# Ledger of designs, part 55: designed miniproteins, single chains, continued (3)

Each design is a single chain, and the fold is of that chain. pLDDT is the mean over its residues in the fold that is shown.

## One batch from the design tools (miniprotein)

Design m10010
Fold by ESMFold2-Fast:
Structure m10010 (fold): chain A 93 residues (1-93)
Amino acid sequence: EDTKEEQLSKAAAGAVKAIKAIEEGDKKSALTYLEAAREYAEKAGDKETAKLLEKAIKALEEGDYEKAIKYAKKALEQAIKANPKAQEVADGV
């Protein structure tokens, strides 16, 4: 089982991958990355990051790609705030 910090780093990486997929028009990959990131945030106990990722998923499902990116970016910022080491993982994506 990953540590809370490792799970938040994976959530951050997933959010970055999702943003890139949305920008490329790959909704299927973006949904997969957002769902995985939400699961990692939930396992880490970071309810705020998980909530923001859930909002990103809903926006993407509704076809609001700009709103999906906005919430995914907010989730990334929150994950980094909870674990500053997540910035290094996000930058590596």
Scores: mean pLDDT 84

Design m10011
Fold by ESMFold2-Fast:
Structure m10011 (fold): chain A 63 residues (1-63)
Amino acid sequence: EEEEIEARREELLAQLRKGLSGLYPVTDEEAERILRLAARNAIDSLRAQGRPVPEWLERIAEW
């Protein structure tokens, strides 16, 4: 469901902001960019290993 994917995305963004805030300030836009890049890298890694890519991960990479 789109709502579940959005909730997961928001949770991941919150974790990124929490983890990075002690190191340096990060804007919401930067956190979203980092999340999308991480999702794309994860997808590439899974495909290289011949593993299935979950739909929620593909949706996060698209946003």
Scores: mean pLDDT 74

Design m10012
Fold by ESMFold2-Fast:
Parts: sequence; C-alpha cells; structure tokens
Structure m10012 (fold): chain A 79 residues (1-79)
Amino acid sequence: MAEEYRKKGEEYYKKGDYLKAAYYYSKAAKIAAKKGDVVTAIEYLGNAGKAALDEKDPEKRKKGMKYVKEAADVVMDAM
C-alpha cells in the first residue's frame, strides 16, 4: 500500500537517510498514481523531491532525483 512506503520514507528522512527517503516517497507516489489517487501521488512526489534536494552528496542527490523523475513520469501518465 502507498501509505506504508510513505511511512518508510518519513522514517528514513527523520534518520537523515535522504536517498532512501527519496526512494520510498517515490515508490509511494507511483503506487498512489497507479490507483488513481493523483492528489496524494503529487504530495508524495513533493516529499520525494524535497528529500532528494536535502541530500548533500552530489552523486546520491543525482540518484534520488532519478527516482523522483521516474515517479513523476508515472504520476503524469495517471493524469
């Protein structure tokens, strides 16, 4: 369920693991979008983007942003 991945994203974000936070928020956004919950998917996508941008390591930030882009493509396809 999308909410379980959102909870994992929040947990990793609180631990300062921004790459894992971006991954799990992106996963939550994809699942919400595929179920037709576009508003919730956009909220999760925003959380994923924030997590990716909060990452200080440029390579990890790039990887996090790739997760966000892949999730954004799924959300846009659901619109």
Scores: mean pLDDT 86

Design m10013
Fold by ESMFold2-Fast:
Structure m10013 (fold): chain A 67 residues (1-67)
Amino acid sequence: PAVPSVTVPQGTPLEELKPLVARAAGLDPDEVRFYPAGVDTSKVGTYGAVLERADGTLVPVRVNVVP
């Protein structure tokens, strides 16, 4: 299966990423924990992050920050 990914403009607040990546993965943002790892929305780039489901399952996700 493809890694769920979201594309956000540079400067997007980090608190906006959790609902976006959770929904891209088909998950309820209130039912998951978001680990942004090295995501920096102030810098253009592609970043890996992880969602943790309530049962402990880890779901890798991708964040693309664009100009």
Scores: mean pLDDT 81

Design m10014
Fold by ESMFold2-Fast:
Structure m10014 (fold): chain A 65 residues (1-65)
Amino acid sequence: SKLLEEAKKLLAESTDPELKKALQELIEALEWYEENKESLSVEELVGAELLIIGLELEVELLLSK
């Protein structure tokens, strides 16, 4: 969960409300994934991973402003 640690650090350091919201959503998705990944089907795993990728891209776009 290096990504989860990095997201939490960015959230603590950020003052941008849009970035903080995106980071919070990413953190929640990553924590849910770590909690549930062993019980998910292959299709659910792929769906969760795609959601996380989308949230990561949103954070990266906000950081590039």
Scores: mean pLDDT 83

Design m10015
Fold by ESMFold2-Fast:
Structure m10015 (fold): chain A 97 residues (1-97)
Amino acid sequence: MELIKKAEELLKEFEKKSKERWEKLKTEEERKKFLLEDTIEFAEVMYKVAELKLEAKIKYGDEETKKEAKERLEKLKKNREENKYIDEVLKEKIKKV
């Protein structure tokens, strides 16, 4: 339960920061750049949230839930490593805005 609460707090904090940043933007160019940066940051937050939820299942789940959660966590880590290339492409796109 505590790991799930931490995941919810992390997501809420991200949403608050995104809103505060958006309200400070004065130009359309700054807004376009922010949306690309926010998309990358959101993906990172979602990976962390998913990791925390899977860790909670590993800690508190039954034998079958623990096994499934461990396999999903391993796949999530592999997918994140592969998706780092996509994050680099998005960062290059941000430079053009």
Scores: mean pLDDT 77

Design m10016
Fold by ESMFold2-Fast:
Structure m10016 (fold): chain A 80 residues (1-80)
Amino acid sequence: KEELLKEAIEYINKGKEALERGDFETAVEYFKKAAEIAEKVHPSLTAEAYFGLAQAYKALGKREEARKWYFKAIDLINKV
């Protein structure tokens, strides 16, 4: 399970790098991968991946998608 944790962190970092270089579609892909893995093992990393998705969708101008992921992240943090 430690292996999945490392993999989720790696995808979160790749997503953040994609955001920094303005590659927002690639950022969405990496944060989706991070969320899929983190959902199985770590609530806080899952929330971080959801915040990443929200930021990437906001940068793409997809406001409703961004809002959805922000609320999912906040709900998850407050539930833990």
Scores: mean pLDDT 83

Design m10017
Fold by ESMFold2-Fast:
Structure m10017 (fold): chain A 69 residues (1-69)
Amino acid sequence: SMSDIAPLAKQLESADEAVRRAAAEALGRIGGPAAEEAVLKLTSPRAKAIAAEHLPASSPARPILLTAR
């Protein structure tokens, strides 16, 4: 659900790189349009880039995250 995804998207903004990695991996496991929209809405360019690094190549979110500056 979106309520599970929003906390993970916020964790992508964490100062702790290990927390950002864990959040990106969890979002990758959930996948789908809801995870994609939450990342786009709630995360910085750096956090989006980290999420893209951990999302599978088949994820529709990956191309959007890879274009983050």
Scores: mean pLDDT 61

Design m10018
Fold by ESMFold2-Fast:
Structure m10018 (fold): chain A 83 residues (1-83)
Amino acid sequence: HMEELEKKIVKEAEEKAEKLLKEKSEEELEKLVEEALKEFGVDLEKFKERYKKMKEEEKEKYIYTAIALLYAMKLAKEEGLDF
């Protein structure tokens, strides 16, 4: 069942992102976001300029989302899913 696999991947990625946000420093989290952006082909220089202008609430949500997406992609690849 595709929906069950997708839900499992999303849940595991979200749990990983929550754990990393609690355990890692801001500098380590920023490195993970940069890794995610590289994997998704996003312009890192443009992202860094925008990130510096973000409010703290926006930064936290962005970091969480980027890390969750990175781990969802990694987990999907491990399960043999191609994006």
Scores: mean pLDDT 74

Design m10019
Fold by ESMFold2-Fast:
Structure m10019 (fold): chain A 53 residues (1-53)
Amino acid sequence: SSREQLIQQNRESAETLREYLKENPDLPEYIRLLLELAIDSTEFLIERIQEKL
């Protein structure tokens, strides 16, 4: 279903961002924070899709 596809795509996006953070330990603190916020936002979206769709 489209719901399951959206959840999976967003999970993969969050995983990609987590791996990028692990692979780039020398990132400036501000950039690391922004990427962590992006992961959190993606996880929030997954939860909303699960609740609403």
Scores: mean pLDDT 82

Design m10020
Fold by ESMFold2-Fast:
Structure m10020 (fold): chain A 83 residues (1-83)
Amino acid sequence: SLIEEARRLAEEGIRLGLEAVKNAKTKKALSLGIAAALIGAGALFLAELAEKKGGDEELAREALEDGREAVRLGKEGIKLAKE
């Protein structure tokens, strides 16, 4: 389901964001990691809210989009942390 995919991406975004924060040697890598973790946490909240509202598709789509963005930012943060 959209909610399950959004939850998975949100959790992945949080994981990647925290990994970027842990390994950050620059303010840019740290900022990307923090942004990924916070956006991922927000996506997870929206996914939970969508489920509680009987599978609200609009909230589920917003959670999915935010989850994807969290993963993107987290991956970029990790890339910079490895440089």
Scores: mean pLDDT 89

Design m10021
Fold by ESMFold2-Fast:
Structure m10021 (fold): chain A 65 residues (1-65)
Amino acid sequence: SVTSEVALDILLVAAEFEGLLERWEERDGTLYVYFRERTPRAEELAEGLRKIAERIGKKLEVFYL
């Protein structure tokens, strides 16, 4: 769904804007998301990303540095 793909992009942009995201990359259909630190806000955003990724059938790997 286009709406679910847009929701993923919105959460990634929000994480970048809040300074929580170190980097992200997509490789072979898997989205890799690296948070700078494990904070309650970073975990909240990661949970949002997981829910959307599951809904659209996209693989997601989340890391905390």
Scores: mean pLDDT 81

Design m10022
Fold by ESMFold2-Fast:
Structure m10022 (fold): chain A 57 residues (1-57)
Amino acid sequence: PSTLVVQAIEAAERSLEEAEEMAKKALEAAKKYPFLRTFVETTVKGILDEARRREEE
């Protein structure tokens, strides 16, 4: 679900905690669309990894 992924990216810029919550919602929604599951999972992982590194800066 593209909209939830975009919201996760925006949340990651504000705080890692909000990004994690939005990421969980995106993954849950992706379960209803199995063909997008792997893509959303990989994208969400990348967003969270980036957010963690930015928090260290």
Scores: mean pLDDT 68

Design m10023
Fold by ESMFold2-Fast:
Structure m10023 (fold): chain A 67 residues (1-67)
Amino acid sequence: LEEEIKELEEEIERLEKEIKKLEEELERLKKEGASKEEILELEIEIGVLRVELAVKKVVLEKLKKKL
């Protein structure tokens, strides 16, 4: 159970870093005048990862309550 918590915390950290990278790419694309379609596609990708992050954080909270 504690090992599962540590592994999940590491996954959350990696996912947060990936989201941050994509958010920086999104800001760059907006500044460079990329198409609305390219911007929307990246926003959708970020949105999907944010949902995954939220789910993992909920699972982590439930696991910590079992300790």
Scores: mean pLDDT 83

Design m10024
Fold by ESMFold2-Fast:
Structure m10024 (fold): chain A 90 residues (1-90)
Amino acid sequence: SKKEELAREAAKKLAERLKKELGVSEEVAKKIEEAFLAAAKSEDLEAATFATKSAVGGLVLKEGKSIEDAEKAGKIAEEAMKELEAKLKE
């Protein structure tokens, strides 16, 4: 319950940040939230982080943004996953 709440908050903050910094659409922002939540179900931290970075970067590329934007989005998503895992340890 609490873990699910923190994961949903992290996913929402990630999507909001990518909308502000990279101008991703509402549709892609929702897909990013879904990808983040799916990856967060993994108990393997490295696997969750890798899956999040790859999925978010891929979604940004598919929307037609640059490779540089996709790499930035992936890095932001990686940081969001690490922050979520730090909060779950509290």
Scores: mean pLDDT 83

Design m10025
Fold by ESMFold2-Fast:
Structure m10025 (fold): chain A 62 residues (1-62)
Amino acid sequence: MTPEQEATRRQIVAATNKALEAIDAGDVEAAREHAEEVERLLRSLGGDAGAAQLRDELERLM
């Protein structure tokens, strides 16, 4: 894996954690913004289908 792909993976983890924190806080707008960031980052790694599926799962928690 390239250093750029590794940095993107770390960003995905951080954004996912922020989405979950926003869901726990009841901040639906912030949760949606972070979920969109997760989808964008996953698509940049070539995981279009996985990105859409993960975002759908996060939105179900809202």
Scores: mean pLDDT 75

Design m10026
Fold by ESMFold2-Fast:
Structure m10026 (fold): chain A 73 residues (1-73)
Amino acid sequence: MKLEEYIKQASEAAEKGDAEKVYKYTKEALLAAGADKDFAEAAGKQLASQVKRMSGEQMETAIRNLADHVKSL
């Protein structure tokens, strides 16, 4: 699955309030972008904790910004 598909899955999970799937797909998106496992897990947990405060669009933007940061390293 490509980065864009993982971001889409995380966005849809956020709209449903599914913290477990936000964690899973955020982690997979960041791994696909080239992040190490520890960074991907930490970022996934952070965004999962915000699931009830963020729209799907906000979640997509947050993950995209993190993936772009990883690619710039």
Scores: mean pLDDT 84

Design m10027
Fold by ESMFold2-Fast:
Structure m10027 (fold): chain A 55 residues (1-55)
Amino acid sequence: MSLLELAERMATLSPEEQEALLDAEFAAVLPGLSPEEAAALAAGRELVKAAWRAA
């Protein structure tokens, strides 16, 4: 498992590709999470997008 590799790939992608990659990664982990954990991850995704917009 390589979060560093994922982060590096995100840094080289367009904003649209970054959003698609986030959606795919979240979809992959969703079945292993509780509804509460899934909601927390969705909120985290929105914070990441907001941080990219602020940069």
Scores: mean pLDDT 70

Design m10028
Fold by ESMFold2-Fast:
Structure m10028 (fold): chain A 59 residues (1-59)
Amino acid sequence: SLIERLAAANSGLTPEQVREIAEAVREGDEARIRALAEEAGLTPEQARSVGRAYLEGTV
């Protein structure tokens, strides 16, 4: 989606990473959110923001 591409561009993430983060946020998987954030060079809070932006754009 457009929001996925925008979130990826703003965070320097791939669209696949944005989807994985959004899925972890949707499931409330804090350990997975943290792991994905570390892989992407983000804080867990930044990763949650990216995931929420994607989910908001698809709701």
Scores: mean pLDDT 75

Design m10029
Fold by ESMFold2-Fast:
Structure m10029 (fold): chain A 63 residues (1-63)
Amino acid sequence: HMEERERARKLLEEGIKSLNDGKYDEAIKKFEEARDLYERVDPDSVEAALADIYLAIAKNIKK
């Protein structure tokens, strides 16, 4: 079943929304959860790479 992948996708979408709303701490947490799930279920996916990229962006904006 692909339920963990769907959860990871929802976290990625929530993180992007938080990032757009200026909620950087919430965005970082959501992207970290999404990254961890994608790394477990499909580490070679484009979505796993996107989670890492968004996480890096959110961390750099907050600094």
Scores: mean pLDDT 82

Design m10030
Fold by ESMFold2-Fast:
Structure m10030 (fold): chain A 76 residues (1-76)
Amino acid sequence: MEKNTETKLKMLLDWAEKLFDMYRRGEISPQQLKYGVDRIIALLEKLRDETKNPELQEKIAQAIEEIRARLDELLA
């Protein structure tokens, strides 16, 4: 079960990186970036709530904070 959670975390982080790269290349609007990132954060919050591993919960929480900070910096 832990391996599945880490795999899902990696996929969600890879999806976030793809959205940030698309935005940096001018392929998506600020509104599209925000919408996509908000969905990824919701999925990360669900993943955090579903795991009983406190180390993974903390890792996911840190990832959410980093993604939010990056979104705020890019849209400022």
Scores: mean pLDDT 84

Design m10031
Fold by ESMFold2-Fast:
Structure m10031 (fold): chain A 77 residues (1-77)
Amino acid sequence: SLGEELSQRIGTLRDLLGEQGPSLIQRLANAALSGDEKAFQQTVDEMVSLMPTPEQAQQTRQAASQFADLVRQLEAQ
């Protein structure tokens, strides 16, 4: 289900971001739901800046994008 996929993406982001995960994920969700593209991009850039490797940075960008898409899909229902 979309809810299960969302939970999986939240888990991935929390694993990548650690202690800052909950606050950054909330900011990302708020930006996605409000359509604030600038806030969304700034939050993604902040998340990526915390990553120690290019591979983890790419994983973070992908997970953030998928999370945002799922959040928007759930709001539309």
Scores: mean pLDDT 85

Design m10032
Fold by ESMFold2-Fast:
Structure m10032 (fold): chain A 55 residues (1-55)
Amino acid sequence: SEAERRIEELERELFRWAQEVVERMARASPEERERLYEEMGRYATRVLEEVRRLR
């Protein structure tokens, strides 16, 4: 189904993003880490909103 395909896309996007965040966190200063936490919060909100729309 379209919803199932979109969930698979979100899953792949999440895994790719997680890899990037881990690498960024490893190099991050305290100030950059704060920004990364904010970015993570926004990303999580976006993913949750997308999943809700697929119901």
Scores: mean pLDDT 78

Design m10033
Fold by ESMFold2-Fast:
Structure m10033 (fold): chain A 68 residues (1-68)
Amino acid sequence: SAQTAFDRGKALYANGQYDQAIGAFDRAIALDPNYWEAYLYKGEALEAQGRLEEAEEYRRKARELNPD
C-alpha cells in the first residue's frame, strides 16, 4: 500500500539512506499521487543530499495537495 511504502521511506530516511528513502517515497506517490506527506519527505531527503531545486519542487507539490 501507499502507507506501507511511505513508512518504509521514513525508516530509510531516519537511517540516512536517502537514495533508498526517495525510492520508497516514489513508490508511495505512484500508488497514491495525492499522498502529500510522501512529496514532503521526498523533498526533505533531496535537501539532505544537497539537491535543493528538486527539494523545493516536491515541497511545493506537497503544499498544493495540502494547503492547510
Scores: mean pLDDT 87

Design m10035
Fold by ESMFold2-Fast:
Structure m10035 (fold): chain A 67 residues (1-67)
Amino acid sequence: LSPEAEALVAKAHEAGNRGDLEAALEHLEKALALEPDNSRLHFMLAQVARALGDEALAAEYLAKAKA
């Protein structure tokens, strides 16, 4: 990950730790905008989407993480 994307991942981790899963998703989406083909970001987005109960979104991100 670029330093900018890593900073966004750190913010997502902090949001997740306080239970703000929607903020965590937003920070990871911003990181993905910087690195759209990053499998690690797709995997993290799938995990947060599942935690939010959005199985369709989680499946989309998992498919991209495996590509």
Scores: mean pLDDT 82

Design m10036
Fold by ESMFold2-Fast:
Structure m10036 (fold): chain A 82 residues (1-82)
Amino acid sequence: MEEERRIVDEAVKLSDKAEELVKKGPQYAEEARKYATEALDLLSRLPEFADNAKAIKEQAKSVEDLVRATRNLARVARAHVE
């Protein structure tokens, strides 16, 4: 329970960093992808979100889509664990 909260809190922070980088411009796209991927890797450690994290990695067509989907999943996970 506490470990799940820590995983979710870190995933939310990483997804927020990825969004800030995307907003700064396309030159930060690779860094944004790195943070979004790290957030998805953390969320994939939670059985309830592992399939969603995998789907986002496979289906995202752009870094902006990846970051948006990752941030949405992290927020859903945070609501689930409080």
Scores: mean pLDDT 84

Design m10037
Fold by ESMFold2-Fast:
Structure m10037 (fold): chain A 87 residues (1-87)
Amino acid sequence: MDQLLLELGLAIANGDRERAIELAQELGVSEELAELIVEFGLERSPFMALEAVEYILNGGDEEKVKEAIKKALKEKLSVEEFLKLLG
């Protein structure tokens, strides 16, 4: 798990969208959510994408993450503000 998270972060940092989506799905994220999280990471930062994935892997609510990401993209929220939305 930790190795795949590191590889996901590196793929996003390198702009490799296809590889990042594959890695997120290998981690157990659905295709739709993986696409959204990777887009979020590419537009904002790899760190924010990894935090979203870790929240899901720890049993977090998928719809809560989707709404938090949409809000962070629309309102250009900081890392701190995004993390507060996740709890």
Scores: mean pLDDT 84

Design m10038
Fold by ESMFold2-Fast:
Structure m10038 (fold): chain A 60 residues (1-60)
Amino acid sequence: SAEFELMSALLNGDPEKAAAILKEQPLSEEEIEKVKELLLSLGFDEERIEALVKEIKAML
């Protein structure tokens, strides 16, 4: 799924791949929020998640 591919790209620290996935398979804000919550549950820092999301959105 696009959500799984996005999560995998973010876990690997690859915002360029995450942006490419979103360009091919756009996710809703709700779906993006679910990915953010999943990353937080995996121990990612909220500041780091927000920085990654901002960088990805800048590439879109």
Scores: mean pLDDT 75

Design m10039
Fold by ESMFold2-Fast:
Structure m10039 (fold): chain A 74 residues (1-74)
Amino acid sequence: MKEKAEEYLKKAEEARKNGDVGTALHYYIEALRLALINKDEELKKKAVEGLRSLEPQENADALVRQLENNVKAL
C-alpha cells in the first residue's frame, strides 16, 4: 500500500511538471487517500503540499477534510 501511494505521488509530480493539472490533482488525491488509510504522515504532507500548489488553500484544506472523514468512516 505505501508503495502504491508513493507511485501515485510520483505520477502527480510528473503530471504537474508537464502542465497536466487535472491528472496531477487526481494522483495527489489518490496518494493522499492512501496516506490517510496507512496513517503515513510524511506522504500525507507531500500530497497536501502538492494539492496546495495547484488549488487555493481553502479548496485544498476542504478536500483534505473530506478525505479524512471518508477514511474515518471505514
Scores: mean pLDDT 78

Design m10040
Fold by ESMFold2-Fast:
Structure m10040 (fold): chain A 68 residues (1-68)
Amino acid sequence: SALEALDAAYAELSADPRFEVERVGEDTIRATNTGTVTHLIGTALRLIGDYPLLEVKVEGDTIIITAK
């Protein structure tokens, strides 16, 4: 399900020390980049490919991921 995909994305991003990850409500997570812009964009593109049931967008230094 989209929520199970969101939980998997949360666990993955929380394991990366270059992101500060928080849950925002039941269907959304925010991952704030503490590393390079290359890491931010590379991670966002990978998430788009790996999690087709999730909406992924980048706002500044933050990846916002929402269950569809």
Scores: mean pLDDT 84

Design m10041
Fold by ESMFold2-Fast:
Structure m10041 (fold): chain A 71 residues (1-71)
Amino acid sequence: MEELREKMLKEMEEMIEEARKLNFPEEVLKKLEELLEKFKKTKKEDIATQVKIHLEAGGLFSEALAEYREA
């Protein structure tokens, strides 16, 4: 369980770092940072909420990345 949480946390942190490097819109960066903070505040036993936050962050990042590449 700790391994899964650590992996999801690392992936979310990497998404934010990549978003900053690509100069994503401030609104997108703010939402990603808010999701990371929610993830960190979520109890380690609440796996369902952790997965939900991780999926939401991944979806937001993927949409922003697609829009950036097509611009």
Scores: mean pLDDT 80

Design m10042
Fold by ESMFold2-Fast:
Structure m10042 (fold): chain A 89 residues (1-89)
Amino acid sequence: SEAERLALEAEELLALARMALSVGDYDLAIKLAEEAVELAERAVALDPRYKPVLAEALETLAEALEKAGRTEEAEELRRRAEELRREAE
């Protein structure tokens, strides 16, 4: 399905974002994680079963933002991810 393809692409971008984080390239990690969030949001709009993928994308983006000193934005995204995790039960 289209939703599955978007979710898989988001997961691939998250893997690349995690790699960028590991080498200290926070700007690249933010860019990749933001793209992953966009794809995951589109996947969730088509099929809510992908809420866990969106939560993971938001958590990864929050980590990248925190390491870049953007702590307020990171806290907001972590709260959103926690709400999505609660809904996925």
Scores: mean pLDDT 90

Design m10043
Fold by ESMFold2-Fast:
Structure m10043 (fold): chain A 107 residues (1-107)
Amino acid sequence: MAREAEEALRELAAAADAAGATGLAAIARGMAEAMERVAGIEDLEEAAAVLTEAARAELRRRGLAEHEPAAESLVDELLAEARRRGEPLVRVVTEWARRVAADLAAG
């Protein structure tokens, strides 16, 4: 699961960069770096907090701190989806990343 999510997020980051969505690309890269840790966390709120901080840290590193609220809102939506479906956050993130990458590639 973690490796699959990391691969999906890295594909999303590449698609986002190609589309000029620099903030989304940074968020996806930050999330990818945290996926092994997130997969090891059973508590959904703790997993989401780790994912949010990883995305925000990557945004700060790239001088894109203005996108931090968007990263927080995105992770909140993914957490809500995971709770609604009774699925691990890693699975929901993987599905989301693949969908958005495909949407970006389609135009």
Scores: mean pLDDT 87

Design m10044
Fold by ESMFold2-Fast:
Structure m10044 (fold): chain A 81 residues (1-81)
Amino acid sequence: MDLEILAEVAERARAAQAANTPLHRELVAALPAEDEDLVDRAVKTAVAHLEARHGPVASVEVERERRGGLVVVTIRVTFEP
């Protein structure tokens, strides 16, 4: 497990949480690069969780970046006003 990547992801997640607004939420997570099904399920679960807490989702943007043995997934969700 790459502690430097995990520390960077944790810091990005904290910064994203601090920058969140009522209409915009960002999540950042590090997942095993070899498990594409896990990544897909994690994205769907995170979006469903955000929709349950914040109301209807207007758009979702997903970025995937390979970092060593991990994929860093950034999910940006915009909610309906």
Scores: mean pLDDT 78

Design m10045
Fold by ESMFold2-Fast:
Structure m10045 (fold): chain A 62 residues (1-62)
Amino acid sequence: PKVIVEAVKDYTAKSPEELSIKKGDVLEILEILNLEEVKAKNLATGKTGIIPRKYLEVKEVK
C-alpha cells in the first residue's frame, strides 16, 4: 500500500543519501530501512532520500 506522510519539522540532509525536508512537506514512503530510518520521496520536489522517521507523521495509507 502507498503510505503518505507529512514532515512535522525541518530536516537538513547530512549526507548525499539523505533527504532535506521542510515542515509541512508531503512525502511518499518508498522503503522502511530500519526502526529509525525510511527512504522517501518528497512529492513537492520529486527528490528521494533517507530521512529519520521521527521527522514524519502518517497522513494517509492507500
Scores: mean pLDDT 81

Design m10046
Fold by ESMFold2-Fast:
Structure m10046 (fold): chain A 56 residues (1-56)
Amino acid sequence: SEAEELLQKARDALDAGDFATAAEYIKKLGSLAEKDPSYQPFYDEALAALHAATAA
């Protein structure tokens, strides 16, 4: 699905330290979740990955 692809791209960007690219994919996941609540878990997982990547 598009949401699964965006989540993977966000994770790949976070692993690379490319927070700007990760933020773009996370925003797109947020837009999908606003239109269809079934995508909310993908958005929540992307936010959790962002928090994990930024935690010391």
Scores: mean pLDDT 83

Design m10047
Fold by ESMFold2-Fast:
Structure m10047 (fold): chain A 99 residues (1-99)
Amino acid sequence: SIKELQERAVELLEEAERKLLALAKRTSPDQGEKLRQAAELVREGARLAPASLQEAIEKANRAKELVKAVTTPDNKSETEEIIELIEEAIKLLEEAAKS
């Protein structure tokens, strides 16, 4: 159902938010600020998912772009895991939008 897709997407975005905030605490101030901005965008996406699939998808995509921008060799394994969570959430939201 649309609700099940939305609920799973919210779960993935909430996991991504937790991982982004944890990484932000352990990185440089400049990278940390962008990771915190990405965390806020995935939080907004999760909040909007039940009401607006398109806005949730937009927020998640913006968060993904910020995470890609702060990816370095030192944090690549962690940022790639976060990007995968966000991409799976976007996929589920897009599937819900087609229904």
Scores: mean pLDDT 88

